Designed miniproteins, single chains, continued (2). Designs and how they scored, part 94

Each design is a single chain, and the fold is of that chain. pLDDT is the mean over its residues in the fold that is shown.

## One batch from the design tools (miniprotein)

Design m7450
Fold by ESMFold2-Fast:
Structure m7450 (fold): chain A 86 residues (1-86)
Amino acid sequence: KKELSEAAAKAAGYAILAVGYETEAALIERQAARFAAAASEADKAKVEEYLARAEEEIARARRLAEEARRKYEEYKKKADELEKKL
């Protein structure tokens, strides 16, 4: 049962990380959209710089979320297989 508990705990940990990174990406995306909508024409260059940085941060967060999701799937599968052998 220890191996099952460890696999389940790792799956839960990676699920939390995946949700965290997806939430981070969504919040950055929402903040960037609001900033762009509120900006004046005089701020165009600053808005473009901000949006470019936001896009990089969103891409990073989504990559980390995908990696965490893949590890979640791996550990969930391992936990499910161990549980079936009980």
Scores: mean pLDDT 83

Design m7451
Fold by ESMFold2-Fast:
Structure m7451 (fold): chain A 66 residues (1-66)
Amino acid sequence: MSLGEKLNELIHELAERGDVEAVAEVGRLFKQAIEARQAGDNDTADKLYEEAVKLAEEALKRIEQA
């Protein structure tokens, strides 16, 4: 699965769990990653994708522990 596909699944899971703040922040990073890639900055895009995935996974883990 690509980072973008994985990130879309994580955003969907966060939305199902009702974590609106996490969905908004992950979505912001995802949008920045797309913009960086379109600008030709693949290194920044990859880093932003990784940060978005990490944030989404941490948010889901917090919900599961609550």
Scores: mean pLDDT 79

Design m7453
Fold by ESMFold2-Fast:
Structure m7453 (fold): chain A 118 residues (1-118)
Amino acid sequence: AAPQTVTVLDNATIAAGASLTGTATFRVPAGATYRVTVTATVTAGSGTAQVTARAFVDGEEVAATAPVLVAAGATGTGTLTVTGGPEDAEVRIEVTATNVGSSALTVSVTVTVERLAP
């Protein structure tokens, strides 16, 4: 199946030292394994954004990316893997982008979900 992509932050302006959170949800069938790729681009401003993503199943954190530092004009990616349990599950991906610089930044973040081969 083709990967599915959701935009969770679209040219969102983040003030110096502030954070924005975007959320995406996906259904994962029992026993299926999915790769989640978070792609963040700093589209305007100077300095660096720190991006983290966490995956939740039934309100419980099951996976997280390492923090990704994204410099002005650059694109950074983080990945995590989610495996379905014994039943169909709703997986919630929470992405937080933090402006660690001293001036406003504009960021775009997408979440791509791809089923891995069994």
Scores: mean pLDDT 84

Design m7454
Fold by ESMFold2-Fast:
Structure m7454 (fold): chain A 86 residues (1-86)
Amino acid sequence: MTLVITVKNADEKQKEYYLKLAEEYKKRGYTVEVEVKGDTVTITIKNMTVEEVIGEALRAIGLGLDGHEAEVKFTGDTTEITITYK
């Protein structure tokens, strides 16, 4: 599966978290693309397992429950997660 994570309105600590996440997946041998535009971070991870994608989706749901905005969209082999921090 391909996972696309878009994080919006991120502070420096929140950006650091997602950049570290991208590096960890890259270190594990995944194809990872990272784009940073101001307070927005977009990470694309290819060839993930279903279990790994579900884990990232559960984290996004938790952030939504904590009062941030979280959207998770499943389309075939691609999962898109959008997180907007308050």
Scores: mean pLDDT 87

Design m7455
Fold by ESMFold2-Fast:
Structure m7455 (fold): chain A 58 residues (1-58)
Amino acid sequence: GLKEEAEELRRRARRLEEEARRLLEEHPDDKEAQLEAQILEGIAALLEAMAAFLESKA
């Protein structure tokens, strides 16, 4: 159902946030890693927004 789909989106968002954090910690002066981390954080934010929308419908 919508609640289970929202929970899955939040789990995916959390994994992307963890990957972004790892990239920044391992490559603090790498501009490409910084850009990749920003993209991952942006996708995570979108997934969380989608999850919140689904929860509002449940």
Scores: mean pLDDT 87

Design m7456
Fold by ESMFold2-Fast:
Structure m7456 (fold): chain A 63 residues (1-63)
Amino acid sequence: DELRKLILELIALKLRIIGLEFELEQLKKKNGDPEKIEELEKEIEELEKEIKELEEKLEELEK
């Protein structure tokens, strides 16, 4: 079912963000490469936008 697939996809994306946020925190603590930090921040922002779009689709399907 489409609803179940969307829910599983949302969970997977949220877990990916958690992993990336952890990696970003470790890089910042180690005074890592600023370019890598910026790249990870952009990737997280992109995934957050994707989650928002999927949440909007989920709300529409629940109507």
Scores: mean pLDDT 82

Design m7457
Fold by ESMFold2-Fast:
Structure m7457 (fold): chain A 79 residues (1-79)
Amino acid sequence: MSVEEAVRRAAEAAEALGLSPLAKQVAADLAAYGAATGDLEAVERLAEEALEELRRLGASEEVLRDVERGAELGLEIAR
């Protein structure tokens, strides 16, 4: 899968699921990184680090759940 195809699939799926622009961007970025590198362990670590940083910045539980859904989608497409 090309990086461009991974980004397109992640963006389309995120929009279909009604995810926020932030969650859509997270899904696209993780899918792109996975497609470019093949390093799924790094993709999982980046997702965890992003959620921890958002929590540190005081993101609400609703925002954290939305971004977590985006991260799960990005990981699924990267596989």
Scores: mean pLDDT 84

Design m7458
Fold by ESMFold2-Fast:
Structure m7458 (fold): chain A 73 residues (1-73)
Amino acid sequence: LSAAALVAAGKALEAQGQYAKAALAYNNALALDPSNTEALQNAAAAYTALAAQGYPAASINLAAVQAKLAALL
């Protein structure tokens, strides 16, 4: 799958409330294209939702994704 296809899959999972699976899809997209701004933005949204649900690692992952976005933009 292309990075764009993985981002599309992640967005569909987010629409279903499956944030952990969406985050995995975005991480796979970033493995193919580390500078993919769309994957980074959507990963940030997914980790924000997971952090709100009480997943402690999600806040750390969110900070890392936000730092990468700031460096690219």
Scores: mean pLDDT 79

Design m7459
Fold by ESMFold2-Fast:
Structure m7459 (fold): chain A 76 residues (1-76)
Amino acid sequence: SGLKESIELLNKIAEEVEKELAERTIKREREKLKAASEEERPKLLEEAKERLKLVLDEEEAEKKAKELEEELKKEE
């Protein structure tokens, strides 16, 4: 026995790693976008969305990309 416990432990480890990777990725993409020229930002936002899809689900990646776009518009 213990199959359920093993699955729960693996899921917990996976969630922790995914959370850390996602937070680090979001921070990095935000910094890149803020450092970029206005002309470069649309392309970098598209690339950021693709990279976020690697660490987040598709809906969350789209939501975070939109949040980053709104943050950039506020700095105008």
Scores: mean pLDDT 78

Design m7460
Fold by ESMFold2-Fast:
Structure m7460 (fold): chain A 70 residues (1-70)
Amino acid sequence: SELREEMLRLIGEILRLIGEMIDLEKELERAKKEGDEEKAKELEEKLEELKRRIEELKRKLEELSEELEK
């Protein structure tokens, strides 16, 4: 069940990154309210990077799920 263990690990990592994304979104909202355009841009870039990472992990999870369904 190495495949199942990898899937569970990926799910855990995705959930962890979603939590980080929520925290970062709160920081971004604050920066925008305070008019800190430079900080807002930096936070937006970090959010984009996190979203890319989550999508990459979701794709890997889908690949493993496809193998499990065979």
Scores: mean pLDDT 84

Design m7461
Fold by ESMFold2-Fast:
Structure m7461 (fold): chain A 69 residues (1-69)
Amino acid sequence: SAADVPALLAALSDPDEATRRAAALALGEMGEQARPAIPALRRMASHDPDPAVRNAALAALVGLRPYLG
């Protein structure tokens, strides 16, 4: 739900890579409600040190494609 978005946004900056990966995938499944997370997901897809986290952010952005403008 929309109420989960702030918690998942915070989890995108977690020191644990598994937590960041899970948060990115969860945001990708939320659709329009996750629109505020798109800038953070774009940064993560390009700049996260872990390749699995970058791939999760890319998958999330694919799921959010209708909401990219």
Scores: mean pLDDT 82

Design m7462
Fold by ESMFold2-Fast:
Structure m7462 (fold): chain A 75 residues (1-75)
Amino acid sequence: AAPAEAEPRYRVVSFEATADGTYSISVRDSRNGAVSSGTATVDGTTSSSGEPGTDPAWAEALARTARAQVDLDRK
């Protein structure tokens, strides 16, 4: 079974799709309450707007989440 019951350190609190195939995602750090925002494009590139350099792992998580949503919606 796919492990989806584990609570991740970073929780997605906002997920918005734009018209040009870009997804804007906001993630909250459960440990300190910090909110980080990032964007991912269907082109497979990720872009962290705002204050990048905190943790590349969360940026990848944002990108993977956006890609999964694009793949689900892609028809």
Scores: mean pLDDT 56

Design m7463
Fold by ESMFold2-Fast:
Structure m7463 (fold): chain A 62 residues (1-62)
Amino acid sequence: MTPEEEQRRAVAITAAALLAIGDYLDGKSKEEVIETARRHLREAGVPEEDIERFVATLEKDL
């Protein structure tokens, strides 16, 4: 994997985490928060394995 692809993934994951925190603070449901994060990561080209790992973390922490 190129350093540019790794950086793009890191940025996408960080952005998804910030969006999830914002949605949670806005009173969005856990399902809405998770679905928004999944959509954002897929649009950013993050692999499904990494998306599901991130979602599992959100489900545990929410």
Scores: mean pLDDT 76

Design m7464
Fold by ESMFold2-Fast:
Parts: structure tokens; sequence; C-alpha cells
Structure m7464 (fold): chain A 80 residues (1-80)
């Protein structure tokens, strides 16, 4: 399934990050987001990773990310 393939890409991104390959890790997270149908989440995760690698504060991007996903999560919970 597309979700299983996205999970595999996330695991590859973890391995790339552990190896110090920030560019590969970021690209794999972006592709995982596309495959899971949430490209904005993958793009945000990739950018957060690049900021962390550069020693930059990802807080503003984390806040924007949480603002995007919070309504979707609340909608899913309310549908039960």
Amino acid sequence: SALAEAVALIREAEAAWEAGDVDAAAELLRRAGELAGVPEVGEAAAEILRLLAAGRDPTPLNEAYLERVRPAAEELLAAR
C-alpha cells in the first residue's frame, strides 16, 4: 500500500540522517509525504530537518506545521 511504502521511505530517511546525509533524509521525507497524500507535511518535516542540521531554530516552522495538521486530527477524532 502507499502508506506502507511511505513508512519504508521514513525508515530510509532515519538511516540517511544517522549517516549524516541531511539532503537524502530531507528528500526521502518529502517523497514519503507525497506518497501518503500529505505533501505539505513531508515538505514541513524536510525543512525542519534542514534547519536542525544547520543549527537553526525550527520552532516557527513547527508551529506552522502543527496549525496545518491540528484541524485534520480534530476532524478525524470527531468522526468517531
Scores: mean pLDDT 72

Design m7465
Fold by ESMFold2-Fast:
Structure m7465 (fold): chain A 70 residues (1-70)
Amino acid sequence: SLLEEAKKLLLEGKYEEAVKLFESLKDNPTAEIYYLLSLAYEKLKKYEEALYYKRKALELDPDLKIPEEL
């Protein structure tokens, strides 16, 4: 899936490409997608964007847990 592909890019350090894929999923966003966007932006040192998406993730799911890796 595109989500798994974007997660793989994030793990490979391809943060800009990961952001592009995560943003392509924003038409039907989930808390997980927003959280992974926040992590990708944090890795790019774009802390304002990272904070924005982290907030969006928590607004959708305050108890958000990401599967074990990352």
Scores: mean pLDDT 77

Design m7466
Fold by ESMFold2-Fast:
Parts: structure tokens; C-alpha cells; sequence
Structure m7466 (fold): chain A 85 residues (1-85)
């Protein structure tokens, strides 16, 4: 799971850089593709964060941090795309 979250983090960082460069349409298309192809991983990340919020001992800290990073970066990419539109 951590490896998939790290891979997704790298893809989302690429989307954020595209948006920052003003390549908004390419960034939006890449984000849509990432969300579609990685819907299970993103759902899993949300579950990890929710589980840790209810019981911090239920999930390893490393996995919680990786999940939070993915979700935060996705939201940052969305905000940057909206800001450029």
C-alpha cells in the first residue's frame, strides 16, 4: 500500500507542476485519469485516514502519513487548476 501511495504522490506532483506552468488542460486531464485509474487507492487512503482518526493505534503512522500526503496533494492540484482557470 505505501508503495502505491508513493507512486500516486509522484503522479499528483507532476499534475501540480503542469498546473503551475499554466498547462491547465493537460493538468486537468491527467488529474481526471489519475482519479479514474487509482479510484481504489484513493478510496483506501480516505479509509486509512478515517480509521486513524477514530483509533490512532489501528494504522501504522507511516501509512497514515502517506495517505494524508496523497489526499492533500490531490486537493492542492485541484486548487491550482481552479486558480489557473
Amino acid sequence: MVEKLEELTKKLEEVLELAKKGEVEKARQSLDEIEKENSRVLAGAAVIVQTAAADPSAVPAELVEAAKRVLELKEEAKREIEKQE
Scores: mean pLDDT 80

Design m7467
Fold by ESMFold2-Fast:
Structure m7467 (fold): chain A 75 residues (1-75)
Amino acid sequence: MSEPPSPEVEEEANKKLKEALEAIKAGDLEKAEELARELDEKARELEEKDPAAALYLEQVSALVRMAIAIEKSSS
């Protein structure tokens, strides 16, 4: 299995995930999309230097985007 990312990267990703999910619950899909983009950009920057961190950020971003899609389907 791949090594887990640094605790700081995991903490930042989890914090952004929580913020994005709260934004989605509040109906602020624009804020959630911004947070997903930040995660995607950071993951791309880290792909060469820290693949484990990049993969984790991509997974968190995917979860946010999936939650946005579910909310849009409901509204």
Scores: mean pLDDT 79

Design m7468
Fold by ESMFold2-Fast:
Structure m7468 (fold): chain A 62 residues (1-62)
Amino acid sequence: MVDRLRQSGDHFVSLGDIHESQGDLKTASTYYNQASTDYENSGDFDRSTTLRNRSVTLENQS
């Protein structure tokens, strides 16, 4: 189960990166926030914190 959450997190990071590169900061923020939650649930707190901070930064810019 942990491996699935990490894979889900990686998938959402990829989607966030694509939308951020296209200038869709709101959508990118949403994907990074989902990735953060998946990493937190997988026990990857460092990566979760990094992505949550990124999500908040992009939301404030959009």
Scores: mean pLDDT 82

Design m7469
Fold by ESMFold2-Fast:
Order: structure tokens, then sequence, then C-alpha cells
Structure m7469 (fold): chain A 80 residues (1-80)
């Protein structure tokens, strides 16, 4: 349970940072948009796994979502 809470927190933080960086740029680069959309899809699948009681699959999907969201943040930082 603790690991899932940490991953959700990491996902929310990455999404917030990406939104702030996109606001500074005045646009969302295509690569960052693609990464964020893929991360959102994985996070939605993780939510479905959690609802089914499959916490291990949910954690794996959230770890992938966090990785992609962080990659999007780096793309945005490089665009500045």
Amino acid sequence: MERLQELVGQMREAAREAAELARELGYLPEEARRLLEEADELARQAGEALAAGDWETAAELLEQAVRLAREAVEVLREAL
C-alpha cells in the first residue's frame, strides 16, 4: 500500500511540474504531449487494476506512468 501511495504522489508531482513548465513555454511540445498521454493511459489502467485488487500490476503500471511523466518534464525543461 505504501509504495502505491508514493507512486501516486510522484505522478501528481510530475504532472504539476509539467503543467507549470508548459505554462512558461506557452505551448506543449508534441513529444511531451505524447509522453503525458501515454502516462495518463497507464495511470488509468493502474486504477482498473487497483479496483480489481491487483496491487502488483497497479504498481508496475504506475511506475511506468511516473517514468513517462518525468520524461515529459525533461522534454519541457530542454525546450526552455
Scores: mean pLDDT 84

Design m7470
Fold by ESMFold2-Fast:
Structure m7470 (fold): chain A 68 residues (1-68)
Amino acid sequence: SELEELAEKLKETLLKEGMSERAAESVVQAILDKDVVALRVAIADLEKAGYKESAKILREALELVEKE
C-alpha cells in the first residue's frame, strides 16, 4: 500500500538524518496505526529537531490517513 511504502521511505530517511532505529520505528508505527494526533505531534517534533526530509514524508502520510 502507499502508506506502507511511505513508512519504509520514512524509516530509511530518519536513519540517514541520524535518528536511532528504535526512535525511527516509533515514528513509523504512528503511520501504520493511522494515529492522526500522534502524526501531528511527530511532524512538529521532527521539524523542531531539523529532520526536514522526514517531516515532509510524514506530512504526506498524514494527508493520506486524513483522506480515509
Scores: mean pLDDT 82

Design m7471
Fold by ESMFold2-Fast:
Structure m7471 (fold): chain A 82 residues (1-82)
Amino acid sequence: EKEKKELELEAEILKSLVAMLATITGVNEVRDLLVEEIEKYKDDREKLEEIHKVIKELLKYLMANPEASKEEIIEKTKELLE
């Protein structure tokens, strides 16, 4: 179960990043969307890597669009998740 423990650790790190993002932005809906996706794919390394890329791209979006509305942030998150 070495790989399973690695995936569990990756999922926990991603959840921690998402919780921090929600705290900074005040947009709990983004946390809920990303945590649901992480839980769906917690045993899928490739999907967890794609979710990590989504988090990185969302951070770039927020830095480039500091006045983005809650609705725009949620929509961007959904777009990045496909």
Scores: mean pLDDT 80

Design m7472
Fold by ESMFold2-Fast:
Structure m7472 (fold): chain A 101 residues (1-101)
Amino acid sequence: KELSLTEIYEIISRAELEIPEDLRKQLSAVLAKLSPEKRTALSATFALAILKYLRNKMTKEEALAAVRAAADKLGLSEEETAVLLTYTAKLMEIMDKLKSE
């Protein structure tokens, strides 16, 4: 059965709360360096990748590749891209646990 939008929202919201504080701080520092327009573009790509992943329309590798491509397009450094990918991978790991409940 396909997850409802409400279930998807609840899984994402719960997973974000379980992200380690140091990783959240690192992500916040990366995002703070971006213009509002770049943050919006990155957030849209991230949201679509996570939504497709939760609906089994995209693998973890494909979702990470989409996020990496967005970071590269927006001119993030390799170090900033690594933080974003680490955050994305951890979020998907936590979401997998919540989705199995």
Scores: mean pLDDT 82

Design m7473
Fold by ESMFold2-Fast:
Parts: structure tokens; sequence; C-alpha cells
Structure m7473 (fold): chain A 86 residues (1-86)
């Protein structure tokens, strides 16, 4: 079901935003590393979801899904930069 998979992608985006907020507030380097790994796993799952959606979703919807994945990848990039500065 495309709708169910689309909801999973939206949930992953929300979880990623929450993890970034935690990363911005966290001072412990070890906890930052754990949060960063969680975010990397979310991005990996989102890529898997997009690959599945490309096989079953209409082409007009694919642009929206690719935009959501780009947001996740930019969020991960920002998290990695925060980690490097701490």
Amino acid sequence: DVERVEKELEKLLKESEEILEKIEKEKDKEELEKLLKKLEEIVKRAREILALLKRVAPPEKLAEYEEKLKKLEELLKKAKEIYKKK
C-alpha cells in the first residue's frame, strides 16, 4: 500500500527533525555519536522506502518523495557538522 509507505516516510522525517533538536542541545560527545547513528539509520530506511515507491508510485508523486529524501539528507549533513564542531 503506497499510502502506508508514504506515511512511514513522513514519520521518518518527523523523527529526524526531533533527533536534530536533541543533537543541537546535547553536549556529551558519546551521546551525540549515538544520535548521529540513529539519524544515519533513518536516512538509510528512507532511501529504501524511496526505492520501493519508485517501483509502485505514479511519476507525479516521485518528485514529492525525492524532495522529502533531500530534506532528510540535508538534515543529516547539518547533524554531522554539529558533531564535528563539538
Scores: mean pLDDT 81

Design m7474
Fold by ESMFold2-Fast:
Structure m7474 (fold): chain A 99 residues (1-99)
Amino acid sequence: DQIQQLQQQIQQDPNNAQTWYNLGQQYATQGDLNSAIDYYNRSISLDPNNYRSWFNLGVVYDSLGDYQSAVQYYTQAVSLNPNSIASRSLLDRTQQRLS
């Protein structure tokens, strides 16, 4: 059970941003978007350079129809990793929805 392993890792090292990111990704995959948002926010609070957490927050808000928030999170992900085709593609697509 991936979630149980990640919860054990959090108990041992609560300041590991990557473990919070991984926990957010597992909850997002299971459709628990509110928990995913909380865990991704904890990840970026610990490591604001974790572009994957910014990107996945964008994906979650995009899926919720909050395109303004999605654009902000994708913009930060692109800023941190400008070589990410996925981040740029989703930023461009979501920006067009706001037009």
Scores: mean pLDDT 88

Design m7476
Fold by ESMFold2-Fast:
Structure m7476 (fold): chain A 65 residues (1-65)
Amino acid sequence: SMKYRVTALKDFKPNEKDELALKKGEEVILEDVTEETPIIIVGTDAKTGKKVKIPKKYVKVEKLS
């Protein structure tokens, strides 16, 4: 599976099911990131194995080797 570093650009509070709470500067490693809609990405949290959703505009996504 592909790994991605997701970095919060600002604080984010969950509004929908499976959305991840983030603080500005927080990093999360996600596996197999895909675009569910033009504004939402989904992936698997590498620490918990749970599916999570994140609004694209609040994060920077970097592909890891």
Scores: mean pLDDT 81

Design m7477
Fold by ESMFold2-Fast:
Structure m7477 (fold): chain A 80 residues (1-80)
Amino acid sequence: IQDQVNQALQRVSELFHRANELMLRSTDPQQIAQIQALLQQIGALVRQIQEETDPSRIQQLIDQLNQVMSQLEATLQQVE
C-alpha cells in the first residue's frame, strides 16, 4: 500500500505542474477557478493520506484521490 501512496503522490506532483503551467497561460477565469478547486481537494486528500495509519482507510483515501485526479486530468484535457 505504501507503493500505491508513493505512486499517487508522484502523479499529484505531475498534475500540479501541468495545472500551474496551464493557469499561467489561461485566459478563462472559470477554468482557472475549477482547476484551483480540484487542486485544493487533492491537497486535502494528500494530507489525510499522510496522517492516516489504517491501511483500509488509506486505500479509501487513495481511491478518492485517484477520482479527483482523474477529474483534474479531464479538465486539463478540455482546456488543451
Scores: mean pLDDT 79

Design m7478
Fold by ESMFold2-Fast:
Structure m7478 (fold): chain A 55 residues (1-55)
Amino acid sequence: AVPEEHIEKAVALGKSLLDAGHPLENVLYWLRQLLRKEGYSEEEIEEVLAAVRAA
């Protein structure tokens, strides 16, 4: 499971990038690559990205 603090930080970063005018698909791509580098599984990455899409 992804810690709630990490989900909140990813959502905040995603919102910041969307507010800056970046397309959602680019934001999700960058977050996916970042989370992979941090050692998250694909299932955990999709959990975080679902939270970003819902925000």
Scores: mean pLDDT 80

Design m7479
Fold by ESMFold2-Fast:
Structure m7479 (fold): chain A 62 residues (1-62)
Amino acid sequence: SAAVKRFEEALRAAGLAPWLPVDGVYDARTRAAVRAFQRLAGLEDDGVLDAATLAALDRILG
């Protein structure tokens, strides 16, 4: 998924998840990273890459 790959790239570039592969695959590691980011952003930590999570990614990480 393009959205998953973009999320992985943004977290690696920000130094928040240097261990996270940029492969566009939504696996358990990606879900854990999404939940951690959602908590940091003040969102519900459901692990879903919804519109609110992607908007927060753009606002906080660029």
Scores: mean pLDDT 77

Design m7480
Fold by ESMFold2-Fast:
Structure m7480 (fold): chain A 82 residues (1-82)
Amino acid sequence: DEAERKTKEGRAYLAQGKYLEAAEAAFEALLIDPDNRLAAFLLASALGNLKVEDPEAAERLAERLRRELGEHPLVQEVLRGL
């Protein structure tokens, strides 16, 4: 399962403190399956950390999320948490 693979990659990046890569992997998982709750949770965690470390990168990724997936309820929850 491609979405599961991307979610696992994102979790590995998150464990390494690679928040941009973690957020991008979780975003790709949500592009494949917008109802993937694990990917949404991982994205929220990665974006929260990225906002502290690199706020401009977090804002650019949030803008891409709104454009690509902003109609999906799980993505709306992630964006509200920012």
Scores: mean pLDDT 86

Design m7481
Fold by ESMFold2-Fast:
Structure m7481 (fold): chain A 110 residues (1-110)
Amino acid sequence: SEIDELLDKLMEIANRISRETDVDRALALMDEALGLFEKLIELLEKETDIKRITRIGFLFTAVITEMELALERLIKQSTDPAKVAALEEKIERLREINKKFSEVVKKLEA
């Protein structure tokens, strides 16, 4: 499944970001992850199986949480205001992605 392949890639990226100490590498990994999340949401808009979306939702939330925690760690470790601002922007983009996913779920529950 393309959805399962995207989730596997996102989990791999989340694990890599959790171990990352270089802000520029973390930002590049986040740009890749954000593109994969947008593609995943487009595929989920076509999904009609509520049980499948619920199971995907647990993994989706776990991946986003891991990424947010990793970015917050890098913010605390950075002394560069420009790098902090870039990391905060990625956290805001993750929040937008999570909001889009919540809207997909709400459309199926209505």
Scores: mean pLDDT 86

Design m7482
Fold by ESMFold2-Fast:
Structure m7482 (fold): chain A 58 residues (1-58)
Amino acid sequence: DEEKRRELIREALEEAERLREEYLPKLETENPEGYKIFLENKPLAEKTRKGLEEEIEK
């Protein structure tokens, strides 16, 4: 139950990080507007991600 929930959160965090690493350089060069939007929202997204990471690591 709780373990399965933590696994789903972990999987979602891993997928999100994979997408960031894969698409961030491409966005910067191929879609500057998308990259700008990403940077504008990055602090909020990182705060949420950090909170979820801390929750599953407790």
Scores: mean pLDDT 73

Design m7483
Fold by ESMFold2-Fast:
Structure m7483 (fold): chain A 82 residues (1-82)
Amino acid sequence: SLEEVEKRVEELRNMIKYYGPTKEILRELAEAYEELGDIYEKQGDLKKATNYYFLAASFYEQAGDEEKAREYYKKAIELNKK
């Protein structure tokens, strides 16, 4: 659910704040933002979906997942063209 994903984002952000950014935590945060993007896209909130896909792409890039970063940057750009 939306609430479960938002809670996971908060927990992961707190882990970064207290333990520092690891590739694993950054990847999990990217995946959580991807899920938020998918939820808002399904609801028709394209502005929120676009924002969360950009966040997902940014954190995938920080985690070293260049392929996923490019995928979600592209998805955000295509969604914004609508």
Scores: mean pLDDT 87

Design m7484
Fold by ESMFold2-Fast:
Structure m7484 (fold): chain A 80 residues (1-80)
Amino acid sequence: SSLVEEAIALLGEGARAFQAGDYETALAHFRRAAELARESGHAPRLLAEALRQMGRVYEALGDLAAAERAFAEADALLAA
């Protein structure tokens, strides 16, 4: 799926932005990756990875409540 391929590319771009300390850009890329994974309808592991990366960004920003929600959603997808 081209949606899955684009989501994987966005995860890589988000990770690079995160390493550079550009948390706003990282969050935007990870959010878009999650959207594409949801649209594909068959990529729960990819969606979970995007949500887990969003959780890491929220932790770096000090938004622990948003981080906990993102990690919980990711874990629920992998437990199903």
Scores: mean pLDDT 89

Design m7485
Fold by ESMFold2-Fast:
Structure m7485 (fold): chain A 100 residues (1-100)
Amino acid sequence: MFDPEKLREAALAFLENPKDVDAYNALLEALEEVKLEDGKSLFEGIADGDMEALDKLAELLKELGIDPVEFFEVFADILEESDQKELAEKLREKAAELRE
C-alpha cells in the first residue's frame, strides 16, 4: 500500500545523507510500493529508465514539497558511483527538463 508520508520521510533522509545505505534502501522500498498504470512498481520503471516513471516520481516529490530537480541530481550522483551510468544519465536528463 502506498504511503505518501513514508515516501516523503525516505526521500528527505536520502537527501540528508545520500551515502547512507539504510536511507538509500528505505527510499528504494518506498518507490517499490508506488504502482504505475501498467502495474509495474515506480522502482521498476525507474530501473528500466522509463521517462514516464521519472515524471510520476517528480509529480509525487512536488506534492510532498521536495524539489525533484535536486532529488534527481543527488540520486544520479549515487547511481554513477554504483556504475549505473546509463540510469544516472536518464535522471539528469529529467532534471534538466524540469528546470525549463
Scores: mean pLDDT 80

